# Designs tried in a protein design run: designed miniproteins, single chains, continued (2). Part 46

Each design is a single chain, and the fold is of that chain. pLDDT is the mean over its residues in the fold that is shown.

## One batch from the design tools (miniprotein)

Design m5579
Fold by ESMFold2-Fast:
Structure m5579 (fold): chain A 72 residues (1-72)
Amino acid sequence: SLAKLLENIRKLAEEGDVDLALTFASMALALARRAGYPEEVIEELEKAIDYLNQGDVEKAIEELKRASELAK
């Protein structure tokens, strides 16, 4: 499920594997768009990706948690 994927991406970010977290977050965004997930899930994923790109891992983790909750 998307929610489980987003939880795993969050764990990668928490472990400091930011590049891998960013790669999987980008894949999750593409999958969420194709699967027709609500715009709120898409927006939180886009925010998480933006924060990962900026190196703001703490804020990225917050947005990944929100996206995961909304994707359930």
Scores: mean pLDDT 87

Design m5580
Fold by ESMFold2-Fast:
Structure m5580 (fold): chain A 63 residues (1-63)
Amino acid sequence: STIRDQAIELANRIGFTHLTMKRLAQELGVSTSTLYHHIKNKEDLLKDINDAAVQELKQILLG
């Protein structure tokens, strides 16, 4: 699974308001510095999650 997929799963369990880079790193079992090698900041992560959610919704509704 990708970091994005894990972030979406975590957000579904705890809510977007509680999703942080530290919590995501903890969930993945990695350091925050390792996570920052893949994601620039929380805003970048939220954009990736939003883009993925929009793509999934488009697939369901628009075929």
Scores: mean pLDDT 73

Design m5581
Fold by ESMFold2-Fast:
Structure m5581 (fold): chain A 63 residues (1-63)
Amino acid sequence: APPATHTVQVLDVDTNVTTTVTLSADNKLTGVTSSDPSAEAAAREATIAKVVENGAEASRAGV
């Protein structure tokens, strides 16, 4: 059975912060966590935008 949610991990090489984004089966953002909360404000917004874009691209590519 397909999972109700799936996760995408993105490493921000500028801050060395790993951000885990949880998406629903419909690709709606349901959760975001970062490995470094002190760096998360700036990296989080950029990473969310990038992950959402990359998630849509990966789905289009059949991944």
Scores: mean pLDDT 61

Design m5582
Fold by ESMFold2-Fast:
Structure m5582 (fold): chain A 59 residues (1-59)
Amino acid sequence: SDEELLAELERFVGREAAERALAAMRQSLTVTRVAVHELAKAGAERAAALVRERLDELE
């Protein structure tokens, strides 16, 4: 969910940056796909999985 993803992102980048990242993901599927890649490379497996789930929910 958005709340779980926000909480995981806050752990790595802080609240303001996490909110900006979610807003960017809502505006662009490309940003969402890039975020999955970057989070996985950073070792944030749960955050990467949540972003992947979100990507599947986007129509």
Scores: mean pLDDT 74

Design m5583
Fold by ESMFold2-Fast:
Structure m5583 (fold): chain A 81 residues (1-81)
Amino acid sequence: DAEEKKKKIEKWEEQRKLIAKELAEPFKERAAAALAIPDEEKRQQVFEEIREEVLKIAEEIDNEISPGNSALVKARKEIEA
C-alpha cells in the first residue's frame, strides 16, 4: 500500500532529522575551528571534509534504520530526484 509506505518514509525522515540535530553539536566545534583558519582554501577544504563526514554518517544511519531494505532507500532517492 502506497500510503503505508509514505507513512514509513515520514517516520524515517523524522528519526533522521533528530539524529542530525544530535550530530550537529560535535561538528559545531570543528566548524568554529575551521573559521579560525586564515587561509581561505584550507578553510574551505576543512568545511568540505566536515560536510563529507556528516553525509557519510547520515547514509550509514539511513542504512541502519532500514537494514537490508534497499528498495526503501532506492525509492526515497527516486522521489527526491
Scores: mean pLDDT 67

Design m5584
Fold by ESMFold2-Fast:
Structure m5584 (fold): chain A 97 residues (1-97)
Amino acid sequence: MSPLDEIAELLRQLGFSDEEVDLIVEALKKLAPSGDPNERISREEVEKAIEELRKEGHDKVAEALELLASRADRDRKSFSLQELIDVLRELVDLGNS
């Protein structure tokens, strides 16, 4: 499974709709086009993606991405798809508790 496919599955487990999942995955695909789980995504890049989602009227999706990115960027500068997967796994485990 690709990192983006794993993220999509975890987001569905958290109760996101297929439409919301597709929007988040497309944003992440633009931020990490190589698909490398260890590629660094800067805070500035994710903030631009969040702003674009808000401009398109996807405020709920933008807020979700902002929250997930803030939890994944433990150095407050950047995160990887792997760090995002780790955050999503923690949230799924908490939701099933």
Scores: mean pLDDT 81

Design m5585
Fold by ESMFold2-Fast:
Structure m5585 (fold): chain A 76 residues (1-76)
Amino acid sequence: SAAAARIAALEAQRDRIQAELAEKMREMREREAQMQKNNASPEEQRQAVLSDIAELLLLVGEEAQLDAEISRIRKA
């Protein structure tokens, strides 16, 4: 059905965003470990955290929009 095809496409897009989120979280952990090893300044650590939070919020927002659309189609 058209609805099933649309859900499949949205689920594929969600899977890609989830993979990107997992990769970003891994990169954040590696960066934190490297900054600790290199005695990065509090300013450098704060800036990195703020940048990472901003990027993750965008991805989480995109995932939430896709989940809402999938849910809407499934309940219709």
Scores: mean pLDDT 86

Design m5586
Fold by ESMFold2-Fast:
Structure m5586 (fold): chain A 74 residues (1-74)
Amino acid sequence: SLSIKAVAYEMLGIAAYFDGNLEEAAQSYVEAAKLELKIPGEEERAIKWAQKGLELVPDNEEARKVLEEAQKKL
């Protein structure tokens, strides 16, 4: 399911973050947020993980697009 895949990417991102791989962590957070955007009612969660991705990689275009789309659905 999309929910299970999103949680898996959240966990992968957290693991990458603790390994010091900020680029991989940001990518995983953005993938989680993209999946959460497809789930009605998960817009705030998508915003959270997209913002975490931007904190690590401020110029991440995919994270910005996910954030904008999630904010429009609120």
Scores: mean pLDDT 86

Design m5587
Fold by ESMFold2-Fast:
Structure m5587 (fold): chain A 100 residues (1-100)
Amino acid sequence: MLREEAERLENEAKELQKKLDDIKSYADSTIKTLEDGVEGLRELAEKSTPEQAEKLRRMAENLEKAINDIKKQADNEISKLTSEIEGLRKRAEELRKQLE
């Protein structure tokens, strides 16, 4: 029973770790794409008329805000999942010690 419970918690931690890794990968990929977009807009602004440059810089600022929001959301979700995974692993280790 304790062994089966420990294995269940370990498997749950593995599934959450997979989800955590997926969230990190998705966030990193999305952030990189948006950062590349910001750089492209800023580069285009330097080559544009003053009026177009202002519009392009405003678009870059809006993307930078979106990047910051994604980073905050990802950090919050990662922190929650990390804490949950750590809790599950710690409980599994405690159950494993009771089997000794």
Scores: mean pLDDT 86

Design m5588
Fold by ESMFold2-Fast:
Structure m5588 (fold): chain A 66 residues (1-66)
Amino acid sequence: SAMLEEAKALVEEMIALVEAGASGEEIEPLSRRLVGLLVRHPELIEAIKPLLDRFRELMAEKGIPM
């Protein structure tokens, strides 16, 4: 699914930005786009959950507040 690939790419880019030390302001446009996609296609949530879990763990490890 093109939508699933877009959702995965968005989370992976967010992970890469966190690893690079990006600010929340830099991540916010990607987060907003992802949320919009998930609202329209809630079935994608289960498919991307492992990536979302990794993103949250990485945020905690880097000490970046959400």
Scores: mean pLDDT 82

Design m5589
Fold by ESMFold2-Fast:
Structure m5589 (fold): chain A 98 residues (1-98)
Amino acid sequence: RLRETPSPEAQRIRAALDAAMPHVRAADEAEKNGDYKTAAEHYRQAADVLATDPRLSRAAEAFRKASEYAEKGDVQKAANYATAGMLIAVGEMVDAEL
């Protein structure tokens, strides 16, 4: 379903995702390099950006969990929660277009 103009809600969610993406990417790179503290900081920043939109509160919670597990060095759980957060956020963006 293509709209001529995206809904204002979908545009706000997309803007929050676009702002969070540099932090998600930096966290993933830090995680690959074994820098769990830096990965945790970036996941926390992504969560804080997403938390600015009430519809993204569940995605923000998932990234807060990703930060918590990255601090503990549980790379697999951190990656799983970050993936869940992205899927939740994209789902909210798609739902806002329907």
Scores: mean pLDDT 83

Design m5590
Fold by ESMFold2-Fast:
Structure m5590 (fold): chain A 90 residues (1-90)
Amino acid sequence: MIFELVKKGVEAALEAAKASKDKKVQDLIIEGVKLVLEGLRSRDEKKVEEGLRLLEEARRMAKEDKKVVELIDKAIELFKKAYELLKKGL
């Protein structure tokens, strides 16, 4: 279950990066995903939170592009669900 949520979250984030032509938005998405994945693997809550914060910043910068915002929101939701399940030992 956690792996499927993480996979779908990464897919949504990568689609958001591809849909955005703003290099800074793309870089924030990629770094955010990297930190979330590192945090989930190492069980480092601070890395997961920092990665999610970078995705929220990318969302704010991409506000003019509804498709990019929707994809980032989906990635954030999926990563938060994955982290919640990981904390419960699921």
Scores: mean pLDDT 86

Design m5591
Fold by ESMFold2-Fast:
Structure m5591 (fold): chain A 87 residues (1-87)
Amino acid sequence: MLTKKEAAYRIARELAEKEGPENVTPEKVLEAMKKAGYEDVTLQDAEEAVRRAKADIEGDKMTEKSLENIKKKVEERRKQLAEELAA
């Protein structure tokens, strides 16, 4: 069994990925945790999980965007070099 904090984080992240980060509320996470069999969960535990999940998802999206931009620049540079070498 996961700790209540770990379970709350996973549920919050999953909901944010499915419904969007703005649609994830501590109340939804709390309900999902209770349905999963986690007792003695508090709204504070859910709030912490939502905050962590939103921060991580935002960070992941920024990293993905940066990597995609780098890949595009590398491909464009390779094409330019190939054209220069081909005269």
Scores: mean pLDDT 76

Design m5592
Fold by ESMFold2-Fast:
Structure m5592 (fold): chain A 94 residues (1-94)
Amino acid sequence: SKEELVKEAQEIADKVIAKLKEIYPYYKAGKLTKEQQKEFEEKVKEVDKKFQELVDTVDDPSASMKEIEEKKKEFEEAAKELLDLIDKIKKELS
């Protein structure tokens, strides 16, 4: 259902927020390289953009369930890329 899809998207968003909290002290302390910082900022912007597109589509009463599912997949893919990048950066910082 639409409500189940929204709940699943929120669970992914919560995982992203948790990982951002893990990396944020390193980011704020200037521990990331300029390249890592740039990639991180770009992936954060992409996740934010895809989440907003999903929210806008869910809130559109004319949007089909298929369109909402497609936007959720785009958000999930962007979130996965960000989570993978954070894990990679954390490994390189160790």
Scores: mean pLDDT 89

Design m5593
Fold by ESMFold2-Fast:
Structure m5593 (fold): chain A 67 residues (1-67)
Amino acid sequence: MEKARAEYEAALPVIREMLASGKADVSEHLAEIGRELREIGEKIDKYLELLKEGVPKEKAAELAGLK
């Protein structure tokens, strides 16, 4: 976890430089990634809520749309 986060943080200056260079098409791909991450986050939140309600993890994943 920490290593992956550190690698991501190390990549941020490069990403910022690309954006600052006026490569507008990069922002389109970042918006798409952000949308996908939001959708996954919503599914994970639903999955965790179902687990709190006592639903088995396999059924909770199915109901949350993670399968």
Scores: mean pLDDT 68

Design m5594
Fold by ESMFold2-Fast:
Structure m5594 (fold): chain A 81 residues (1-81)
Amino acid sequence: SARDRASALAFFRGVAREARELIASSTDPEVVALAEEILRLAEEAIRRIEAGEMSPEQLADTVARLSALGREIRRRLAEAA
């Protein structure tokens, strides 16, 4: 639906914004590399959704990959504290 599409776009745009902020603020090269991968995945998802080319399976796979990368960033930030 149009509402589901708008929600998915808002989600990935939020993820991309947070990844860009982390890239700009982090001094940890590994955190930057993980954030760059998150940004790449989020921007690709935005492009595919806007083109009407995102399947439910591809959406689920992308969200799972973003969740795994986010957990790795949180793990690294916790170890650095």
Scores: mean pLDDT 87

Design m5595
Fold by ESMFold2-Fast:
Structure m5595 (fold): chain A 80 residues (1-80)
Amino acid sequence: SPVEEIMEEANKEIEKIRDKVLKGEIDLYTAQEEINKIYKRAVEKLKELGASEEDIERFKKNIETQALKLMLEYYLKKSL
C-alpha cells in the first residue's frame, strides 16, 4: 500500500543514516536531526494519504525505537 511504501522508504533512509554514524562519517547529533527530518516528511505524506492516527502512532513508536537503538549502538561501539 502507499502507506507501507512511505514507511519502508523512511526506514531505508534511517538505515543509511545508521550506517554513516557507525562508520564515523557523521556524529550522533547530526544523525538525530536527519532522522527527525525524515520522520516529519514521512508523517506529512502519511497525513496527505489519509493514514489513520493508529498507523501514524505505530510509525512514530517504530522511529523512536530505531533512534534509541542507534544511540545505544553508538555508545556501545565507543566503549569498545
Scores: mean pLDDT 85

Design m5596
Fold by ESMFold2-Fast:
Structure m5596 (fold): chain A 85 residues (1-85)
Amino acid sequence: AKLDKESYEVKPGETITISGSGFPANATVTVELLDENGEILARYTTTADANGNFSLTVKIPENAVDGTIRVYSGGILAATATYTI
């Protein structure tokens, strides 16, 4: 499993699309946005399609600083990326 990007350049309050591939077909995918200290700022849930792909629209928090994106499938960490303000 992987994300389309390993790094996202973003702005506070911006809406971005996170896409990934190689997930189990129809699996629940959880996406977490974390700050630089590992605190969870936002959590989103979606479902991978029959080909193991997902696309999810997320809003970058207004108070966001540089941080990490974690992606889970079935409670297992499947992929990570970073984001930069």
Scores: mean pLDDT 82

Design m5597
Fold by ESMFold2-Fast:
Structure m5597 (fold): chain A 91 residues (1-91)
Amino acid sequence: MEEARRAAERLREVTARAAVPERREETLKQMDEAIERMEEALRAGDAEAAREAVQRLVDTALSGATPEAFDEVWAAGAELARALAAAIERQ
């Protein structure tokens, strides 16, 4: 749980720094909603819902970030995917 949350917050921070200014507020709001869904799913032991929430979070980050930040967003997304896999395995 904590590692997955920390990885998700890191992805949000990367996206916030590199967000397209016109869509920054909307992008971060959607990411916050996806993080909340991920946490709910992990608490419920719902691996499928947790994966869907993480996929939404990564897709939102990639759509909202400038091209210069794509490598950093992908790296943060990969870290989140690894943290999610570990959290699911511990259930």
Scores: mean pLDDT 82

Design m5598
Fold by ESMFold2-Fast:
Formats: C-alpha cells, structure tokens, sequence
Structure m5598 (fold): chain A 69 residues (1-69)
C-alpha cells in the first residue's frame, strides 16, 4: 500500500492532478504516524485510526487512478 501510494502520487503529479496528489501525500503521512502510534500503544483506538486512514487513502488512490489516463 505505502509503495503503491507513493507511485500514485508521482503519477498524479506528472498528469497535473496536484491537488489529489497532495491529499494522498497527506493521508500517507498521517497513516505512517498512526501506524507508529499503534506500534507504541496497540489499543483498539489506535487500530481504528489506522483502519480509517487506510480506507481513506485507498479511496483517494482509486479516485486518482480514474483521473490519470
């Protein structure tokens, strides 16, 4: 997922979809931080945050892929 997200960001930027590239980049950064928080404190709350961010990242990536020809 993380590597695929980075590739999607590059593709979106090259295609001129800078706004969606920035959104994916922001979500990826938040997901990485949430993952670190989950590793330090494996609580249901931290797991839920990682799951929510992962789902949102997936939605934005799917949107970007549809825009990139």
Amino acid sequence: MIEEAKQTIKNAKQAGYTDIAKEIEKLLKELEKAGEALAADPSPENLAKVQKLGEELKKQMEKAKKLIK
Scores: mean pLDDT 80

Design m5599
Fold by ESMFold2-Fast:
Structure m5599 (fold): chain A 98 residues (1-98)
Amino acid sequence: SEEVQKYKEEQLEDLKEFIIKRMKKYGVPEEVIEEIEKLFEEAKENGITERDLQEMLEKIAELLKKVLPEEKTNRLVLEIHTRLNYKMYQIKQKEKEA
């Protein structure tokens, strides 16, 4: 369904914008932000599957651990994980209604 795919892309874009804004506030280097943006583009190209989103989250966490203090990394990863889980829930509900 084109409607479901469009919804997935909108939810992924919202998540990306949230993460970028938080990373900039935390002083994450530009090159790391660009690497994370590429992960979102890869997830979009792969059709935004639950597995791809989970793998994306794990890669984001590893990238953030390299450039942020542990406490800031843990807080940001928790915020991302919580928002991603809610977005995945919304996508699954939309797929069931289609």
Scores: mean pLDDT 83

Design m5600
Fold by ESMFold2-Fast:
Structure m5600 (fold): chain A 73 residues (1-73)
Amino acid sequence: MISEKIEEVERETERFRASNSDEAEILLHALELYRRLALEVLEDPSASEEQKEVARKLIEEIDKEIKRIKEKL
């Protein structure tokens, strides 16, 4: 019982350490989700060439932002 409580406190402490970087981690996760959506546009045969060009540019901007955030961590 007590050992299990200590393990839970240790897990919460690790999550609290992560929560000091939570904003960066949430932003990275959101950017990776947007990148995936842009990739799906590129793979969509019904998407116009204009839509695919916008998706490529969006991926480039997302990759730059992800690199910027990771370099600060």
Scores: mean pLDDT 71

Design m5601
Fold by ESMFold2-Fast:
Structure m5601 (fold): chain A 82 residues (1-82)
Amino acid sequence: MPPLSDEEIELLEKKAKELLEKNPDSPEAAGILYVLGYAYAQRGDYEKAIKYLELSKEILSKHPELKDLYDETSKLIQEIKK
């Protein structure tokens, strides 16, 4: 997938914050947090990547219908923590 620009990352960070302020268990926010974690991992910013992915995983753990995304998030965290 093409890498996100700095502006796209900033917009997604704003959107995730807005969604989490309204609903801390938002599945939409969890999806955005996964995208942010992946984007930061592609940039080599593993500290931010892990923070976003762990937050996404925490939210996704409350949504059993999103098990596939939870599993992908867990795998990505394990790959980064090597």
Scores: mean pLDDT 84

Design m5602
Fold by ESMFold2-Fast:
Structure m5602 (fold): chain A 65 residues (1-65)
Amino acid sequence: AEEEAQKVLEETRKRLEEAKDAAEAAAYGREGVERLQQLPLSEELLQKALDEADALTVRGVIRKG
């Protein structure tokens, strides 16, 4: 469900904020993507969630790099 995707995104955001460096931030972003791909989402909802995860990861990597 979309709510589960939002939970994964929020958990990913918190982990990205706690990441010690850019490499760890990138790893947390990848884990978030893998979790989203395992959810029973439609292709449209999955793409939207993946776009949000990518944006979070990019911001996290920039913040830690």
Scores: mean pLDDT 80

Design m5603
Fold by ESMFold2-Fast:
Structure m5603 (fold): chain A 96 residues (1-96)
Amino acid sequence: HMKPTKYVLTVRIRTAGDRSQATAFALELQERLKELEGIVDVSVSVHASGEITVRIYMETEEAGQRALELLREKAAEDPLTVSVELGESSKVSLEE
């Protein structure tokens, strides 16, 4: 009966690829991240510059660490990825 407390993590990924390549990579990251333990949902946005913003909803901070490890591993495997930067992390609860 307790309302679940969730964490939100925002990660920015810079790529040297075009928008289509960035979109394909973002969608792959979204699907892979959704399969991780403790991840509730994943939202991705692709900008005209080829920058990807990944917003991860999770139940624990440990899930956030797993998500960051996956993102960095995938970024290291992708020749077009320039950087992975941690943007924002916050604990979200439903206000009454």
Scores: mean pLDDT 73

Design m5604
Fold by ESMFold2-Fast:
Structure m5604 (fold): chain A 90 residues (1-90)
Amino acid sequence: VRLLSDEELKERVRLLVRALAEEAGFSPEEIERLVEFVEELTEKLLAAKTREEQEELRREALAKVPERERFAVETAAAAVEAWLARRAAL
């Protein structure tokens, strides 16, 4: 079984966050801002060398977004964590 590349994971997170934000009734401008934010966060999470760095990035991201946008940060963090765990298990 082939794993997704880091770039493919970033794209999937972006598409999922966009779909969830559209479903939640976010404006097009809010969706674009949120998608850009989570794409950058996903990249930083994938580049992090330790679990401590990943947790700090998640915490900082949550502090930067209002409560209604927290789902996007949690989605990106959960996707990266699950992906790294799967890669480590191979």
Scores: mean pLDDT 79

Design m5605
Fold by ESMFold2-Fast:
Structure m5605 (fold): chain A 95 residues (1-95)
Amino acid sequence: MDELGRKVLEVEAALTLAIMAAYLSGDEEAARELAEGAQRIRDAYEAGDLEALKRALEETIETLERLIEETKDPVLKLALKRAKEAAEEALEFLE
């Protein structure tokens, strides 16, 4: 597996855990937004479009930052923070 593919998988794994935590907390809207972000990241990576991948990661980080501020659930907050860290690491790798 190439290093970029590994970073993308790390982001997807962290987002999957955040989606599960959002559903368990009853925040279906947060789960939907996270799932849409994950799909955009996957589509951009599979297309080999590095500019689209950077934009998808940046937009997902913005969504994660907002959800972290809005949530009162400590498990969801932790999952969101981990997903943000993974997305930031993937974005830095693309620099």
Scores: mean pLDDT 88

Design m5606
Fold by ESMFold2-Fast:
Structure m5606 (fold): chain A 90 residues (1-90)
Amino acid sequence: AEEEVERLLEEIRELTRRALELQKKAEELAKGAKSAEDWSEEAKALVEEAQELIARIAEVHEKAKEIAPERAEEIDKRAEEIAEEEEKKL
């Protein structure tokens, strides 16, 4: 159903926003570090959490394509547009 695909795309948007916010926060923490050894455990934890969200985005994306395989290319394009839109907001 179209509504089910739209819900999954909305979940991708939410996960993408959170992943980008964590990535930005980790970058800000890293800007204070002169070397990789100065990277805080907090920055590492944020990067790991962002990676988990990215993996979940991939799972939700595949699920949407399984529900509507005829729309796979459209779903791929919309997921890419979501990533671009959320990146613009940060």
Scores: mean pLDDT 79

Design m5607
Fold by ESMFold2-Fast:
Structure m5607 (fold): chain A 92 residues (1-92)
Amino acid sequence: SSEQKEIQDLIKLFEILRKLVAEMPSMSPFEQEVAISLLRMALGVVKTMPKSEVTEEAAKALDEAIRLAEAGDYDGAVEVLDKAIAWLKEKL
């Protein structure tokens, strides 16, 4: 179904973003700013997806992860993304 494809796409996206955030503590300040820009671009993409409970919760989780990463709480951002990935996998 289109919903299952959207969930699979979101899981793949969040797994990529989770790996990016996990690397942020070892990044230079410039690389960290680029990483935040990539996270915000990903949030923009999620917000263009068809409105559903899944895409709304995904956008909320990603926005919270970005907020934590911008505050330097990379562990907190990873935890938010891991919880979102687990929730998305339960929706398959």
Scores: mean pLDDT 90

Design m5608
Fold by ESMFold2-Fast:
Structure m5608 (fold): chain A 113 residues (1-113)
Amino acid sequence: MKEVIEELRKAAEKATPKQQFLLDSLIRGIEALEKAPLEDQREAAVSLATAIGDGFVALAEEQGRPELAEKIRELVDKYIEAFRKAKSKEDVENVIRDFVRGLLEVLEELQKA
């Protein structure tokens, strides 16, 4: 997970204070998941994805971008299901990587507006 945390820290350097808070929260959540048992990892990852997703939805709505807010909701729902279906710690880590990549694309769209 070191590479994912490094990407998030780099993104936070150019982010607004509200965006930085969400990225910092995501980093702390990922670090907390790393050594947890698989069952606890899945539940914590679902909770983390929901909380961070809700934050990004709020940012998109604040910018008057309902299409982006809907895209974020769809992204979160997709990854929540993927976390629930994860059979190994490696599966959870792969889902986190994909989720972070999706969130960074959303962040880039928020920054273009």
Scores: mean pLDDT 84

Design m5609
Fold by ESMFold2-Fast:
Structure m5609 (fold): chain A 70 residues (1-70)
Amino acid sequence: SLEEVKKELNEAIFRLAEATMEYIKALLDVKAGVPGGEEKLAEAQRRIDEAQRRFDELMAEYNKLKKELE
């Protein structure tokens, strides 16, 4: 249902925000010369990419359901 997809979208938004915060934290670690910062940055980028894909999939589902209700 549209309501279920909206609920999943909210969850996906929070996960994307979390991944983005980890990315920023890793960027600061790299800038400060913290060992392993570059590896954390690469992992955080992967997590952002995964979260973005999930969000995009849910947005496509949301738009499809919304169009069917028109």
Scores: mean pLDDT 83

Design m5610
Fold by ESMFold2-Fast:
Structure m5610 (fold): chain A 63 residues (1-63)
Amino acid sequence: ASELLRKAAESTDPLEQIELLKEAIKKRYEDVKKTFPELQSYFEEKYQNELKALDEEIERLKA
């Protein structure tokens, strides 16, 4: 996560920054779902909502 965020901060390409952020978010949600399995459905919903927002931003940048 921290290495991916560092690479995102060093990148000058907005698409690369968002892709690295998506990977960092994915790893974070995998870790929290393992730590709090009783909240797994809640974190899955939050993860899907964050992915949707990032995918919409990617499409906006491509337009």
Scores: mean pLDDT 76

Design m5611
Fold by ESMFold2-Fast:
Structure m5611 (fold): chain A 114 residues (1-114)
Amino acid sequence: SEAVELFNKVMEVLEAITEKVKPLIDETMERLKTASDEEALKIVDEFLKKTEQIVNEIVDEFAKKYNFSEKFKKSVKRLALSLIYNELAQRAREIGKTKVAEYLEKKAEEVRKS
């Protein structure tokens, strides 16, 4: 079905994003382990900017390949960003960085609503 084909295309995009973002998540987590609260906020903001760039580049390339509409392209970007921000939030929470986790969860919600 057309719906199954579209789902498979979205999963391919998300997998490509995951492969590029995973090293950035791992690097960010290592930096957060020893960071002060003030340093942690700066580290997270750098992560958000870099992640947004990676997601935009990958989604735009796949949108061109698969002829995604502008509306669908924006939906895929929002989905990817929300998932990534929540993943980092969960990992931050696991190492006791609760304020970082709450900040990332808020950023994920803002992206979902935009």
Scores: mean pLDDT 90

Design m5612
Fold by ESMFold2-Fast:
Structure m5612 (fold): chain A 85 residues (1-85)
Amino acid sequence: MEEVKELEAELDRLSAEAREVHTRIQKAKENNDQQAIDEAVAELRSLAERARTLMEKAEKLGHRDIVSRARALVEGLEETIDLLE
């Protein structure tokens, strides 16, 4: 089903982007680069909003498994943001 495939692909993309941002945060902490940390937090906020949009789309379409996975991603992103602020 094209629709489910598109939602899964977007979720995988968001997860990969989140992993990349986490790697940049680790490097920024090692370098005491507060500017890079602030930029990474902004990217995490953007990813959380995109993940919420994906969750809402999946919910409307009845794809409960994708909703659960997207919710877990949002919660993880928000927890990381909270720890950095």
Scores: mean pLDDT 84

Design m5613
Fold by ESMFold2-Fast:
Structure m5613 (fold): chain A 81 residues (1-81)
Amino acid sequence: MEDLEKAKEHLEKAREAFRNGDIEKAVEHLYEAIQYLNKLDPSDPEARLLHLEARALFAEILGDEKTKERYQKEIDELKAS
């Protein structure tokens, strides 16, 4: 699925930009990833996982540790299923 592949690509670019300290690019790529994820079937487990990972990264960028921990727990539970 093209949208899933694009979402993953933008999420990886967002992580790279964040590691490089480029917050503006990180947020831009996260926005793009979320746009592609929103085009996917909400029942798709891969799309749900990527959406949670995008939300966790966005919370990390904002310094919201509690929200990041909540999404990381959901990611871990989904991966364990």
Scores: mean pLDDT 81

